# Designs tried in a protein design run: designed miniproteins, single chains, continued (2). Part 29

Each design is a single chain, and the fold is of that chain. pLDDT is the mean over its residues in the fold that is shown.

## One batch from the design tools (miniprotein)

Design m4987
Fold by ESMFold2-Fast:
Structure m4987 (fold): chain A 85 residues (1-85)
Amino acid sequence: MEEQLEQLRRLAAVAEASRDYLTAGEALYAIGKLYAEQGKLEEAAEYFRRAVEYFRRAAELGQPGAEEALKEAEENLKKVEEQLK
């Protein structure tokens, strides 16, 4: 888990620096899923929100798969937010 989180954070940082918004969003989304699996819903929601922002930017740029990734991230964000009371 820790190794995967470190690798994903590095990937997100490099992608963000390169303006590769789709890859940045995918990395952040994967981090969100790992936190959600651990029951860390507040952290999961934070990373899902960041992933949604990057997927929106990727979709605005017409990157293939970005709209599908955006829908998936928004759905998982809603599920996590419903669990937060």
Scores: mean pLDDT 84

Design m4988
Fold by ESMFold2-Fast:
Structure m4988 (fold): chain A 68 residues (1-68)
Amino acid sequence: IVEEIRELAKEAEKHPEVVEHLEKAIELVERGDWRGAAQHLGKASQLAHKAGDFDLAERISELGAQVA
């Protein structure tokens, strides 16, 4: 899961606000806060969608469902 979020962050480099939430999700997963991680993945997906990157938003959303 952490490696998968990290790969999404690399793809999201053009959207620093998305990267910020993905990095926070990694930190929360490493602390065992799965609910918090899912919330930040949800925000990252919403921000990617707002930026027009619908494919990235869907992939982040699918990963968030696995964490929740």
Scores: mean pLDDT 80

Design m4989
Fold by ESMFold2-Fast:
Structure m4989 (fold): chain A 90 residues (1-90)
Amino acid sequence: SEIEKEREEALKKINELWDELQKFAEELIKKTKDPEKVEKIAEVVKETIQKINELIEKLREAKTKEEIEEVVKEIEDLVEKTKEQMKKLA
């Protein structure tokens, strides 16, 4: 199915974005010496991962290429916003 192939490519992209977010958070935490700031960064990452998982469920229900692309864009925007939020917390 063409739609199944689009979902598989989207999932690969999402996994890459998730790895990028985790590596960014790990490097930021490593540089941060304040335990309270580390906890805040960890909580932001946890909340973002929960939102990404909800969007992955939305991706599984998507019936069109446009719906799949919309989910991927929402995750891309979420990851970028989360990185900026974490930078401000560090």
Scores: mean pLDDT 85

Design m4990
Fold by ESMFold2-Fast:
Structure m4990 (fold): chain A 70 residues (1-70)
Amino acid sequence: SEAVEALLKLSDEELIEAATAMAKALGMRNAEKYGESVRKLLEQGFPKEKVVQLVVRELGEEATLAFLKA
């Protein structure tokens, strides 16, 4: 997945900020809480690749890729 590869290039903090910003752009009801959930997964020792895959699944491949190329 091009979106997964693009997110994996980000630092953990950049990934959390990007996930929060994308969730806001997509009109998610509680984007800040979504970003906090991503942070908690990383803090709990979940593999970054798995966290990134979950983000792309929730926010969508095309939307993620479009956001990162903007």
Scores: mean pLDDT 84

Design m4991
Fold by ESMFold2-Fast:
Structure m4991 (fold): chain A 80 residues (1-80)
Amino acid sequence: HMEELERLRAEVRSRVAEIQKRIDELKKNAPPELQKEIDAAKAMVDGALRALEQGGPETALELADSAERIVKKAEEKVKK
């Protein structure tokens, strides 16, 4: 039980770090139209870290997943 929660916390931290790197990469290359989507992803990452601090690792993981989806969509748009 406790071990499962600590795994989720570690997973959230790892995913957040990867998403932050991808957001930084997008900021270098993305057109102005995508900046709102990038900002939304950043807000979700910040929300995930807050949820993790408040003892909600499952909520934090869901927020990280949402941020990752936004980042992935923005990356696909940049490829065009």
Scores: mean pLDDT 80

Design m4992
Fold by ESMFold2-Fast:
Structure m4992 (fold): chain A 72 residues (1-72)
Amino acid sequence: MEEDKEKLKEAIKELFDSMEPGKTVTLDEIREKLKEKLGNQEIVDSFTREELEKLIAEVARENREKNKGVKE
């Protein structure tokens, strides 16, 4: 459902916001943190590794655009 996808994307954004800038995390670590954030592992488990990776990539792109402040 689109609500689950949006909820998962928001949780991913919050994780990126709480992480130290420049710190690298694995997909497994992100998955564990998402389960803790949402308190519902079924939502996270309903997404395949490929689907989760796509969502993470989208959030990372959006986060990059948010930090696109023109420093000229």
Scores: mean pLDDT 70

Design m4993
Fold by ESMFold2-Fast:
Structure m4993 (fold): chain A 89 residues (1-89)
Amino acid sequence: MEEEKREEAIKKLEELANKYKSYIDQHITDPEIKERALKEIDSLLESAKKYIDQVEDYDYFIEVVENKLKTIYNDALEEQKKREAERKK
């Protein structure tokens, strides 16, 4: 039961990481920003998998990781916007 919950949590983390990688691939066209954001997502997923054995509340932990993934995506969008604005002038 507990091991099954852990496996489910890891699967959800992998699905969330893949979801945000898909958003990066779809919405980020700048190759440098895209590569950096994808690497940050991979690094976050690896860290989350290592830390999961120390967490008591898997649902809360997944929510925290999703918020971090969302931040990586939003930061990439904002940086791309800034670069596009700079090219205009």
Scores: mean pLDDT 83

Design m4994
Fold by ESMFold2-Fast:
Structure m4994 (fold): chain A 63 residues (1-63)
Amino acid sequence: SRRDEYLRVLSKHIQEASEQLSQEQTDLLTRRMVDAMRDGLEAGKSVEEIEKELTKIREEALE
């Protein structure tokens, strides 16, 4: 389903970020990404639009 595709994207971004971050930082980033995914899904955003938002959140967290 479309939702399963979105969840796969979210899981990949969290997994990739977790390799570079502490547990505490990963937990905070996960929360931000989950919130962005939920908001994007509720707003009817495409997978591509949500991926761009997740990428931005990840890049800001790794600064």
Scores: mean pLDDT 77

Design m4995
Fold by ESMFold2-Fast:
Structure m4995 (fold): chain A 94 residues (1-94)
Amino acid sequence: MKEKEEELEHIVKQSEEILKEIPEAEKEVEELLAKKKALGVELSEEEKRGLEEFEIQKEYIKKIVELKEKEDKKGLEEEYEKMKKLSEEVAAEK
């Protein structure tokens, strides 16, 4: 029980720190897109994948912070386990 609570506290703290950096990262993405559009250059497959992964990460971070604000400990545990399983599945497939 205590060990799991310490892991959740650590994940919440990391997510809060990342959430503070998201607005700057979003500006960098918008600047990149604007520059590419001005140059008439299409996004590469790697850049498109990176943008998709960035959106998924943002949703995850926002969800963790929201669950912490609601004091939904069970929801926090479920989201953490879900992401852990997804990461393990991706590693196993490659």
Scores: mean pLDDT 74

Design m4996
Fold by ESMFold2-Fast:
Structure m4996 (fold): chain A 60 residues (1-60)
Amino acid sequence: GPPLSPEEREALLEAIRELLAQGRTRITRADVQRILRSRGIDVEPEDELLDELGVRAVLE
């Protein structure tokens, strides 16, 4: 899909920081997708974006 806008990306980063502040030790693709949908953003996050956000894959 299209890349996230700068505003959408910032909203995603803020939500991830909030999850980490609440004691989450890892962020997954499913967490990112849930956050995006909760913001009304129906876009599949790209692997490069997930890597940049520090989302951990099972096999790294």
Scores: mean pLDDT 66

Design m4997
Fold by ESMFold2-Fast:
Structure m4997 (fold): chain A 77 residues (1-77)
Amino acid sequence: MSRRELVEAIGRMLHRYANELRARGASDAQVMRAMNDVHSMILTMSDAEREALAAEVAEMTTDADVVALLEARKAAL
C-alpha cells in the first residue's frame, strides 16, 4: 500500500467510525473523545500495523463492525 493510499484508508475508517457513533446518538464531545483515542492508538502503531488495520477495516461491510473492531483495539491497549 502506498503512503497516500494508507492515509486515505485511515481517513475513511475514522469517517465511518465517527458517523456510526453519531448515528447511535453520541454527542459531538463523545465523538471527539472517541476519535482522539483511536487517533492516539494509530500514532503508536508501526506502518505494517496501520496497513493491517486498514486492510481489516476494508473487509468490513457495516460501520457497526468498524466501531466494534476499533473499540476492541482501544480496550486491548
Scores: mean pLDDT 82

Design m4998
Fold by ESMFold2-Fast:
Structure m4998 (fold): chain A 85 residues (1-85)
Amino acid sequence: MKLDLSKLPKPVQDILKEIGSKPNVTLDDVLTAAKEIQRLTNLPLKTAIYEVLEAIGKGDKALAIDILLMNGESLEDAVRFVLKH
């Protein structure tokens, strides 16, 4: 489920702003940011990953991750696919 960025706690917004300004975002960058958001918010990891994807301009790819997971892909492989297009 997509969350409104403005409704997130400020520490989470700061994390999303930092990764969103980063050139050449990697899988490790996405997973690190998502795990930190999960730690701060107790949101499921998948939801935290969706917020990170939104921040880096790939929010439209959240549905693609759901489709890949339904087709038996791992979460890491689904995120890797989405980052490469």
Scores: mean pLDDT 77

Design m4999
Fold by ESMFold2-Fast:
Structure m4999 (fold): chain A 101 residues (1-101)
Amino acid sequence: ELEQMRRVVDALLSRPEAAPFALPPDLSLYPNYLDVVPNPVSLEDIRRDIESGRIQTLEQLRARIDQMTDGALKALPEGSGGRELAERLRALAMALLDQVP
């Protein structure tokens, strides 16, 4: 599963919708983010957790991506570009994960 998890994360990182989620959230743009999501997770954090063995299964990867995007959907206002990108990224991630055997 390690190579499959790497492929999913690398595929997501290559998408323009992933740009706001590749690194930790920009707290200057979203000052209330930490009030809603005290421990935010980025795609680079997820990638690091795969490489360190903290994420060992596709099920765990799915859960961490869900945690990341769910946090963004709770923290970001409806109709914002960031929220729309979070919704699109979640859909893309779930589709990619569903393609893995």
Scores: mean pLDDT 73

Design m5000
Fold by ESMFold2-Fast:
Structure m5000 (fold): chain A 66 residues (1-66)
Amino acid sequence: MEELYEKALELIREIDKKLEEQGKLTSANVARIAALYIDAVGAYLEQNPELLERVIKEAEKLLKEL
């Protein structure tokens, strides 16, 4: 559980860093990052590993688009 949560947070940090480096921290992209973070925290509090895996996949998809 904690390993999935940490992986989700690491991916979210990578997305944020890449967007900042590219000058693409628009309100839309900040909202996308915030949504991923909220979903990751919620999944961790609910002890839902399947939801954390979905967050990880969505974060990986977003990171590939950058």
Scores: mean pLDDT 83

Design m5001
Fold by ESMFold2-Fast:
Structure m5001 (fold): chain A 83 residues (1-83)
Amino acid sequence: EREELIKQLADLLKSFGFSDEEAEKMARELVDYAFESGILKTADPKSADAQLFLLAVQRALIEGKKTLEEIKEYLDKNPLLEP
């Protein structure tokens, strides 16, 4: 399930112009960060938390965030359940 979530996030990143290599690396690091920070409690991509996480990353990308650090900062400032 973690690998499925990473794949979905990598596909999202590729849709914003990241290469396959960049997208895979960034997706893996963002999922790991979300678990370490407590944003995600499960890697099930069908969970509400995972869907909100994917939407939060998509919003960061729409707002012009392009680096791993910028996206992490966006996630920290914009909680998944309580903005």
Scores: mean pLDDT 78

Design m5002
Fold by ESMFold2-Fast:
Structure m5002 (fold): chain A 64 residues (1-64)
Amino acid sequence: TLLKQAEEAIKQGEKAEKEGNYVEAAGYYHRAIKLLEQANADKKKIIEVRKRLSKVGDKIHALP
């Protein structure tokens, strides 16, 4: 289902983020947001993933 694919993308994004792979994490979070929107998922969950994407984006811009 779209929701299962979104949860898998979130999990992959969290793993990439923990490993310091911020660009890869951003890609997974972006994919998760699209899947959640297509599934008409809970707005709160979409907002939480968007916040994670924003935080990861800030880290990408801060990298030397």
Scores: mean pLDDT 82

Design m5003
Fold by ESMFold2-Fast:
Structure m5003 (fold): chain A 70 residues (1-70)
Amino acid sequence: SFLDRAQQIVDNHRNGNYTTSTVDNQAIVDAGKQLGLDSDQTGDILSGNGSDQQQQDLADAIAQVLRQRS
């Protein structure tokens, strides 16, 4: 599912496995914008410096962006 893919993107970033995919990077940027986050705030959440709720909200937003592009 798109949620499973989005969760994998978030989990991979927390483990230092940053995506080099332009599609995944664009989905992260668009998800951050939907949540009203700047690029620094989005990066902090991906690196595990956000709350559990912020990490879940970002994963959900990434899943929504990925669904819109399929």
Scores: mean pLDDT 77

Design m5004
Fold by ESMFold2-Fast:
Structure m5004 (fold): chain A 65 residues (1-65)
Amino acid sequence: MMKLEQAKNTAEITGLLMGVDVEVRIEGDKVIVRFAEESPKSREAGKMIEKAGKIMGVDVEIEFE
């Protein structure tokens, strides 16, 4: 539970710092991160979030509108 919440918070903070709109939700044992648009910034943010999730042992799925 704590790891999933940490991954969710990390994704939300990364979106804020990168200036990209992101919606983060927890689905079962994974964190789903949806970006409002596909751009160089959102792709970079997505990669950072996936890497952070991997380090935390949390499955992260990136989606773009």
Scores: mean pLDDT 80

Design m5005
Fold by ESMFold2-Fast:
Structure m5005 (fold): chain A 66 residues (1-66)
Amino acid sequence: GLSRATDLSLDRTTANVGETVTGQGVREQDGVREVSDLEFTATSAGTFTLTLRGSEGSRSGTVTVT
């Protein structure tokens, strides 16, 4: 079926190494809306792009880790 990421929300856009960023993603799959909790912890400093993928559209958020 067809899937589309419609939203991606992160609790923060900056973090320290080893700090957990949480968020929520929304994907529509064949007309059904799915909500997922997201978690990201970086083991190194840098700028990271988190992407929720769908076959017909994606959503991304960026986290800067220092």
Scores: mean pLDDT 83

Design m5006
Fold by ESMFold2-Fast:
Structure m5006 (fold): chain A 81 residues (1-81)
Amino acid sequence: LTPEQEAEIEVALEEIKVAVARLTYRRHGPAALPDLIRVLEEAIKKLEELKKKYPDNPTIQKALEDFRAELERARAELAAA
C-alpha cells in the first residue's frame, strides 16, 4: 500500500467509529448525543491531520466535510434540548 492508500484506510476506520456512535444514538436517542459529538470531534481531528499530509485527496476531503456537517447538526440538536 502507498502512504496515501494507508491514509484512506484510516479514513475508513474513522467512518466505522462514527457509524457505531450513530447506531448508539439511533438506539438510545438524545442521551447518546454527547458521545456522538465526542466521536465526531475525535474523527475530525484525525482527518484534519491526514488532510495536511494529502490536501488533494478527495476521500479525506469528503469524509471531513461530511463529519463537520454531522457535528454541526448534532451540536445544534444538543443546544436545542
Scores: mean pLDDT 88

Design m5007
Fold by ESMFold2-Fast:
Structure m5007 (fold): chain A 72 residues (1-72)
Amino acid sequence: MSVEERAAIIAANLGVPLSELTRKAAETLDMSLDEIQDLLSKYPTARNYQEALEILNKVLKEKGLPPLENTI
């Protein structure tokens, strides 16, 4: 299963467009599409980039993975 497919399911569940953020999250969350969807279904859709980053960092922390950095 490709990183692109995981990035797409992450974007869909968060309600955000495909971006570098969703691709980096897909690379870090090296798991099945079903596991990613189940994990993200517990969180609301994001209204902006900052909310998407916050939700993804909560998900990563739950899995014991390193956070995504906001470089701005």
Scores: mean pLDDT 77

Design m5008
Fold by ESMFold2-Fast:
Structure m5008 (fold): chain A 85 residues (1-85)
Amino acid sequence: MEKATEAFREEAKKYEEEMQKLVENNTEENLKKAEELGKEMLAEAIEKAAGLDKEKVYEALTNKDWETVLEAVAKAAELEVPPVP
């Protein structure tokens, strides 16, 4: 349990550090790179923490399937998604 959450936090921290560097240079090209890195890092963090397929998570992000993304994030963060009555 702890190890999966810790792995996710480490990947999220790396993502924040990369985003911070890109914010210091706010060219439109760097903003596009930040978006691509964000999707890739989030997919990798979910794969590492929850053992989910990175490609499936990246595809869900690309297709704007936010329900699948939120379920994957909740699983990776060891948060329960409350059942909808």
Scores: mean pLDDT 62

Design m5009
Fold by ESMFold2-Fast:
Structure m5009 (fold): chain A 95 residues (1-95)
Amino acid sequence: SVEEIYEILNEIEKLAEEHLDPRTALLVGSTLTSIRMLLWIMETDPEADREKLAETILALLDQIRDIVHQSDASEEVKEKLDKLLDELGRLVKEL
C-alpha cells in the first residue's frame, strides 16, 4: 500500500539522520524528497507514465544504497537500510 511506502521512507530518513554524518544524511534526505515527489505525481496525475516513474524511483533507491555504502556508518546500519530499501523496492514494483 502507499501508506506502507511512506512509513518505510520515514524509517529510512530517521535512520539516516540518526546514524549517518550530516552531509550524507542530507544527500539521502534530498533523494527521499525526490522519491516523495515522484510518488505524489503518480497518485495525483492521471496522465503520469507510472512505469517510467516507478523505474525512476527504483534508480533513486539504488543511489541511496550507494550513498549509504560509501558512508562511515556501521555494517549493522548499512544492513538495516539495505533491508528497508529492498522492501521499498518490492512495494514500488507493485504500483
Scores: mean pLDDT 89

Design m5010
Fold by ESMFold2-Fast:
Structure m5010 (fold): chain A 68 residues (1-68)
Amino acid sequence: SEASKNEAIELIKSLPLEDILKLIPLRGKDLEESKELVLENVKMMSPESAKIFLETLKKEVERLKKEK
């Protein structure tokens, strides 16, 4: 759904670049390009894919927070 896609985008935007790299393999020339590619991919996802991605992302973010 649109809500799942928007939640995933906002969650990614809230994360520091270091944490994003731990969750998503580095692609592109630098950290900023890699973050932009991830955000664009999320925007292009189907509602089903966005929901699965969001659930996976939430689990990984929770794991990283527990390590701090």
Scores: mean pLDDT 70

Design m5011
Fold by ESMFold2-Fast:
Structure m5011 (fold): chain A 70 residues (1-70)
Amino acid sequence: SRQERVQLINKENLKKLVESLARFMSPEELAQMNALIAELEAVDPSDLDALTKIQKQISDMISAELERLR
């Protein structure tokens, strides 16, 4: 469906954003982020609730890291 295609694009964009920020993360934060990315890749693309939940967790971690860089 259209929503499934949008979610696949969002997954790839989120992975690229995490890769660009990885250099600013501690080893512990990087390990946690990589675990969330692996979970995101394992989720069925049609499971929008699971995708939204994982994306929120990743976004929250990114926001916290960016706040520390200010």
Scores: mean pLDDT 73

Design m5012
Fold by ESMFold2-Fast:
Structure m5012 (fold): chain A 73 residues (1-73)
Amino acid sequence: SMAEALAAQKEAQETGNVEAWKFAVEAVLAEAEKHPEYVPQEVIERAKKELPIAIEALERGNFEEAVRRAEEL
């Protein structure tokens, strides 16, 4: 569920678990795409554009920047 995916993302951010965070943010996007009735298409399109950038920051060791970019969504 969206609530479970968001909770997993927050826990990964608090514990600094990079792999769990990546999995959780991907799960949040997947859940959002399943519910276009609740999540505007503009938000989905922005998330699809920003998530790869956040993951690239993560791969460069910038976990703080990755978290900041995801939180803006």
Scores: mean pLDDT 75

Design m5013
Fold by ESMFold2-Fast:
Structure m5013 (fold): chain A 70 residues (1-70)
Amino acid sequence: MPSPEELVERARKKLEEVIKKGGSESEIYGVMQEEIDYAAAVTPDPEVLRATAREIADVTQDLIDKKKKE
């Protein structure tokens, strides 16, 4: 199973790809939700899942904030 760190890195990569393609905020949040759903499917521990989902959300917000400055 992928580690929490691998799940966050995967999410970051996919979020960066949608941003590079000129995706809307709605599309970016859509990718965030898809990656959280994937994490839920592969993470049996609910506490680990909550921590991983929070980190994916934090990465998403950071990337959106950076995009708004460009």
Scores: mean pLDDT 83

Design m5014
Fold by ESMFold2-Fast:
Structure m5014 (fold): chain A 82 residues (1-82)
Amino acid sequence: SFAKDFAKSRMNLTTKNMIEIGEEIIKQMKKVGADKKLIDDLEKSVEKLKKDPSSDNIKSLIKEILRGEAALAELEKKKKES
């Protein structure tokens, strides 16, 4: 049905956007030398969502994105104290 196809399309768009956000945060984390385990965990969450676009995998990726953003914010704060 159109409604089912639309819901799947919306899930695909959300999945694509979350993957793009995750990949951008990974790039920034690698650039500033953030913790390797946080980068590895975020990369694994991105790859899981690419293979299985599920609500659970979206939630897992959001959690790792927030951890990455927190690490970036802490490193940026230390840099601005100069």
Scores: mean pLDDT 82

Design m5015
Fold by ESMFold2-Fast:
Structure m5015 (fold): chain A 78 residues (1-78)
Amino acid sequence: SEIEELEKQLEEALKNKDWKKAVEIRFKLLELAEKQGLVLPHTPITLENVEELLKEAEKRGLPEEVIKLLEAIKELLK
């Protein structure tokens, strides 16, 4: 339920191109995924660390919207 609500909010933020809101929701989704047994490294937001997070998200099968958001963050760090 909480994940489903966050996914709906993420879709809305992405449609509105509200990157700030989308980033906030993405971190919330990752926190919930970690609580469900997906362990992601606690790393600062750097280009290298975002690439590692993206690789882990793809391996773990996180929602496509989370993957797209990580790619958007990667572009912002260039």
Scores: mean pLDDT 65

Design m5016
Fold by ESMFold2-Fast:
Structure m5016 (fold): chain A 92 residues (1-92)
Amino acid sequence: AEAARLIRRLADGIIAAIEAGNQFDLDVYKALLLMAATILANAARRAGEFELADQIRKHAGELLKSADANDIPGLRAAAQRLIAAVEASSVG
């Protein structure tokens, strides 16, 4: 469950940065989340978990779009879906 915990911490960091109006922290956490999601999706794909790899990429993209829109409820919903996909994979 280490990967799922990392994604949760990064999502929480994005929310905190939005609430604080801290653009630098927001940019950093968004970059870290994109990198983590990309690594996890590629690991799931190597494990033959193609649908979970696609879900990880899709929900990470939705989370980042919600962050850009300052849509905290949408971000939380996307984070829950992303965490569920990571936990369902052999890499989470």
Scores: mean pLDDT 90

Design m5017
Fold by ESMFold2-Fast:
Structure m5017 (fold): chain A 80 residues (1-80)
Amino acid sequence: SMKKEEVEKILKEFEEWLEKKVAQKLSLEEKTQAVAEMAQKVQEAIDRINEILKDDPELAQEYQQKLIEMFNEAVDKLLS
């Protein structure tokens, strides 16, 4: 499915972006800014997936949950 491929691409791009962000050696102040940027990026990814899967809200919710889990894990790693 073209829709599934688009959604999987969004998830992979978001995961790769988070991994690069977490790998940066940031100060405490920079980490606070990074969390805000991550929050914006997860919301953008959720909005894109909701538009792609607007006819399948249950599947959209499942991918939204995965994005939120990725965000939470990245924040935990960044702040550790």
Scores: mean pLDDT 86

Design m5018
Fold by ESMFold2-Fast:
Structure m5018 (fold): chain A 79 residues (1-79)
Amino acid sequence: LTKEQQEALKEALGIAVEAAREVVSLTDDEELIERLARRLERALEEAKEMLEEGADPEEVLEFVREAARRAIEEARKAA
């Protein structure tokens, strides 16, 4: 990874970690938390692959931000 790609990956990790913290603050549903955490981990894996394939760091960060937003939305919908 280039320096820019490494910085983007670090930012993506930060976005995912913050989203995970938001999810656990919004719901006590352990199964939902596990499912959303797995999706965030998957999004980070895909982000790393995209960067290794030469994707634009900004597009990769937007991808991770959207994954984070969806996870938070699902946590908020938990009854």
Scores: mean pLDDT 83

Design m5019
Fold by ESMFold2-Fast:
Structure m5019 (fold): chain A 80 residues (1-80)
Amino acid sequence: ESLSPEELAKKRAEMREKLKQQIQEFLQQIKQGGMEAVRQMLENTLDPEAVATALAFIEKLLAGKPIDDILDEQSALARA
């Protein structure tokens, strides 16, 4: 389905904000229940390849990298 470039840009921005919100929720879950609880949630929701990618992403978040920087890095890797 053909969306305008402006509509696509808006959809991508909305998805990014939702993802940032979900990531902050996962970070709080790690603080409360530990990494194992988050890992189990990801394994129930995502395929094994996506779980590995998500866990690497969460590790970078725990290391104190800004969410925006990690998302930009993941976008660059997906294009490579």
Scores: mean pLDDT 70

Design m5020
Fold by ESMFold2-Fast:
Structure m5020 (fold): chain A 79 residues (1-79)
Amino acid sequence: MGEKVREAAEELLRRAKEQIEAAGGKVLSASIRVEGDEATVEIEFESNGEFPGKYHATITLKMIDGEPVVVSFEVKKLS
C-alpha cells in the first residue's frame, strides 16, 4: 500500500530536483512523509528566474483506484 505511493513520491521529488537545477535554481531541503496510502513531498528551493526568491512547495499524493494521484499542490514564497 504505502510502497507504491512512496515510490511515486520519490520519482516526483527526483524529477522536481532535476527541473529546478536545470532552470538554474537550487534545492535547499526536501522530505517525504508517508502515512498509509498518502505521501507528502516538501521541497524548499531557490529560484533565480523571472520570479526570484526562496519557495516552499508541498505536494500530496494519494492512492486512488491503485494509482498514485496528486491531490494537492501548494507553493509559498518565503522571501
Scores: mean pLDDT 81

Design m5021
Fold by ESMFold2-Fast:
Structure m5021 (fold): chain A 96 residues (1-96)
Amino acid sequence: SAARAQIPPLIAGLSDPDPAVRAEAALGLAKILSSLPAEEARQLLQEHKEALVGPLIAALSDPDPRVRLAAQYLLDTISIYDPELAAEIRAQVAAA
């Protein structure tokens, strides 16, 4: 789908030097996931897990509070579609 093609550049945006871009990337990912059937959203999360987890963990600890809030919203969105992946991310954040 067209939404699938947007996932890799949005994941890359989580690591952008501009905090406004990082926040928009997290919100954009959450919006795309919420726009898809639950099974497709879960499939995309599993397909992109290796690329997503590191940048998302970094965004949850970002120096800019807007990025942290956007990343938390993305994590909460992930927990709707893939609660096990969300639990893995939360465990890694707690261990850091």
Scores: mean pLDDT 87

Design m5022
Fold by ESMFold2-Fast:
Structure m5022 (fold): chain A 100 residues (1-100)
Amino acid sequence: MHEEEYKKLLEELEKAKEYLEKLEPEEAKKVLEEWNEMVEKNKHLLDKNIEQAKENENYVLLDFLEALKHVYENKPLESEEAKELAEKLKEIEEILKKIA
């Protein structure tokens, strides 16, 4: 039941990743700052959720959150689709708040 919620979140992240991988970085400069702000905000939320997952010994959630943090920290950004990614990150943040 809860695993299905995590799976949906991963599927949304995979879609965002595919969009970024297909694009070229040249036109993304304007939205890069917006995406970086969203990443910074979400990293703070993820840090708290990771700590709580460790406290509760929820290793499935912990593994997922660490993977999500890695995507946020190391994913390149580019193009107009960066705004769609930023909105998707907001949706992901809302889901994480409900899990926390």
Scores: mean pLDDT 55

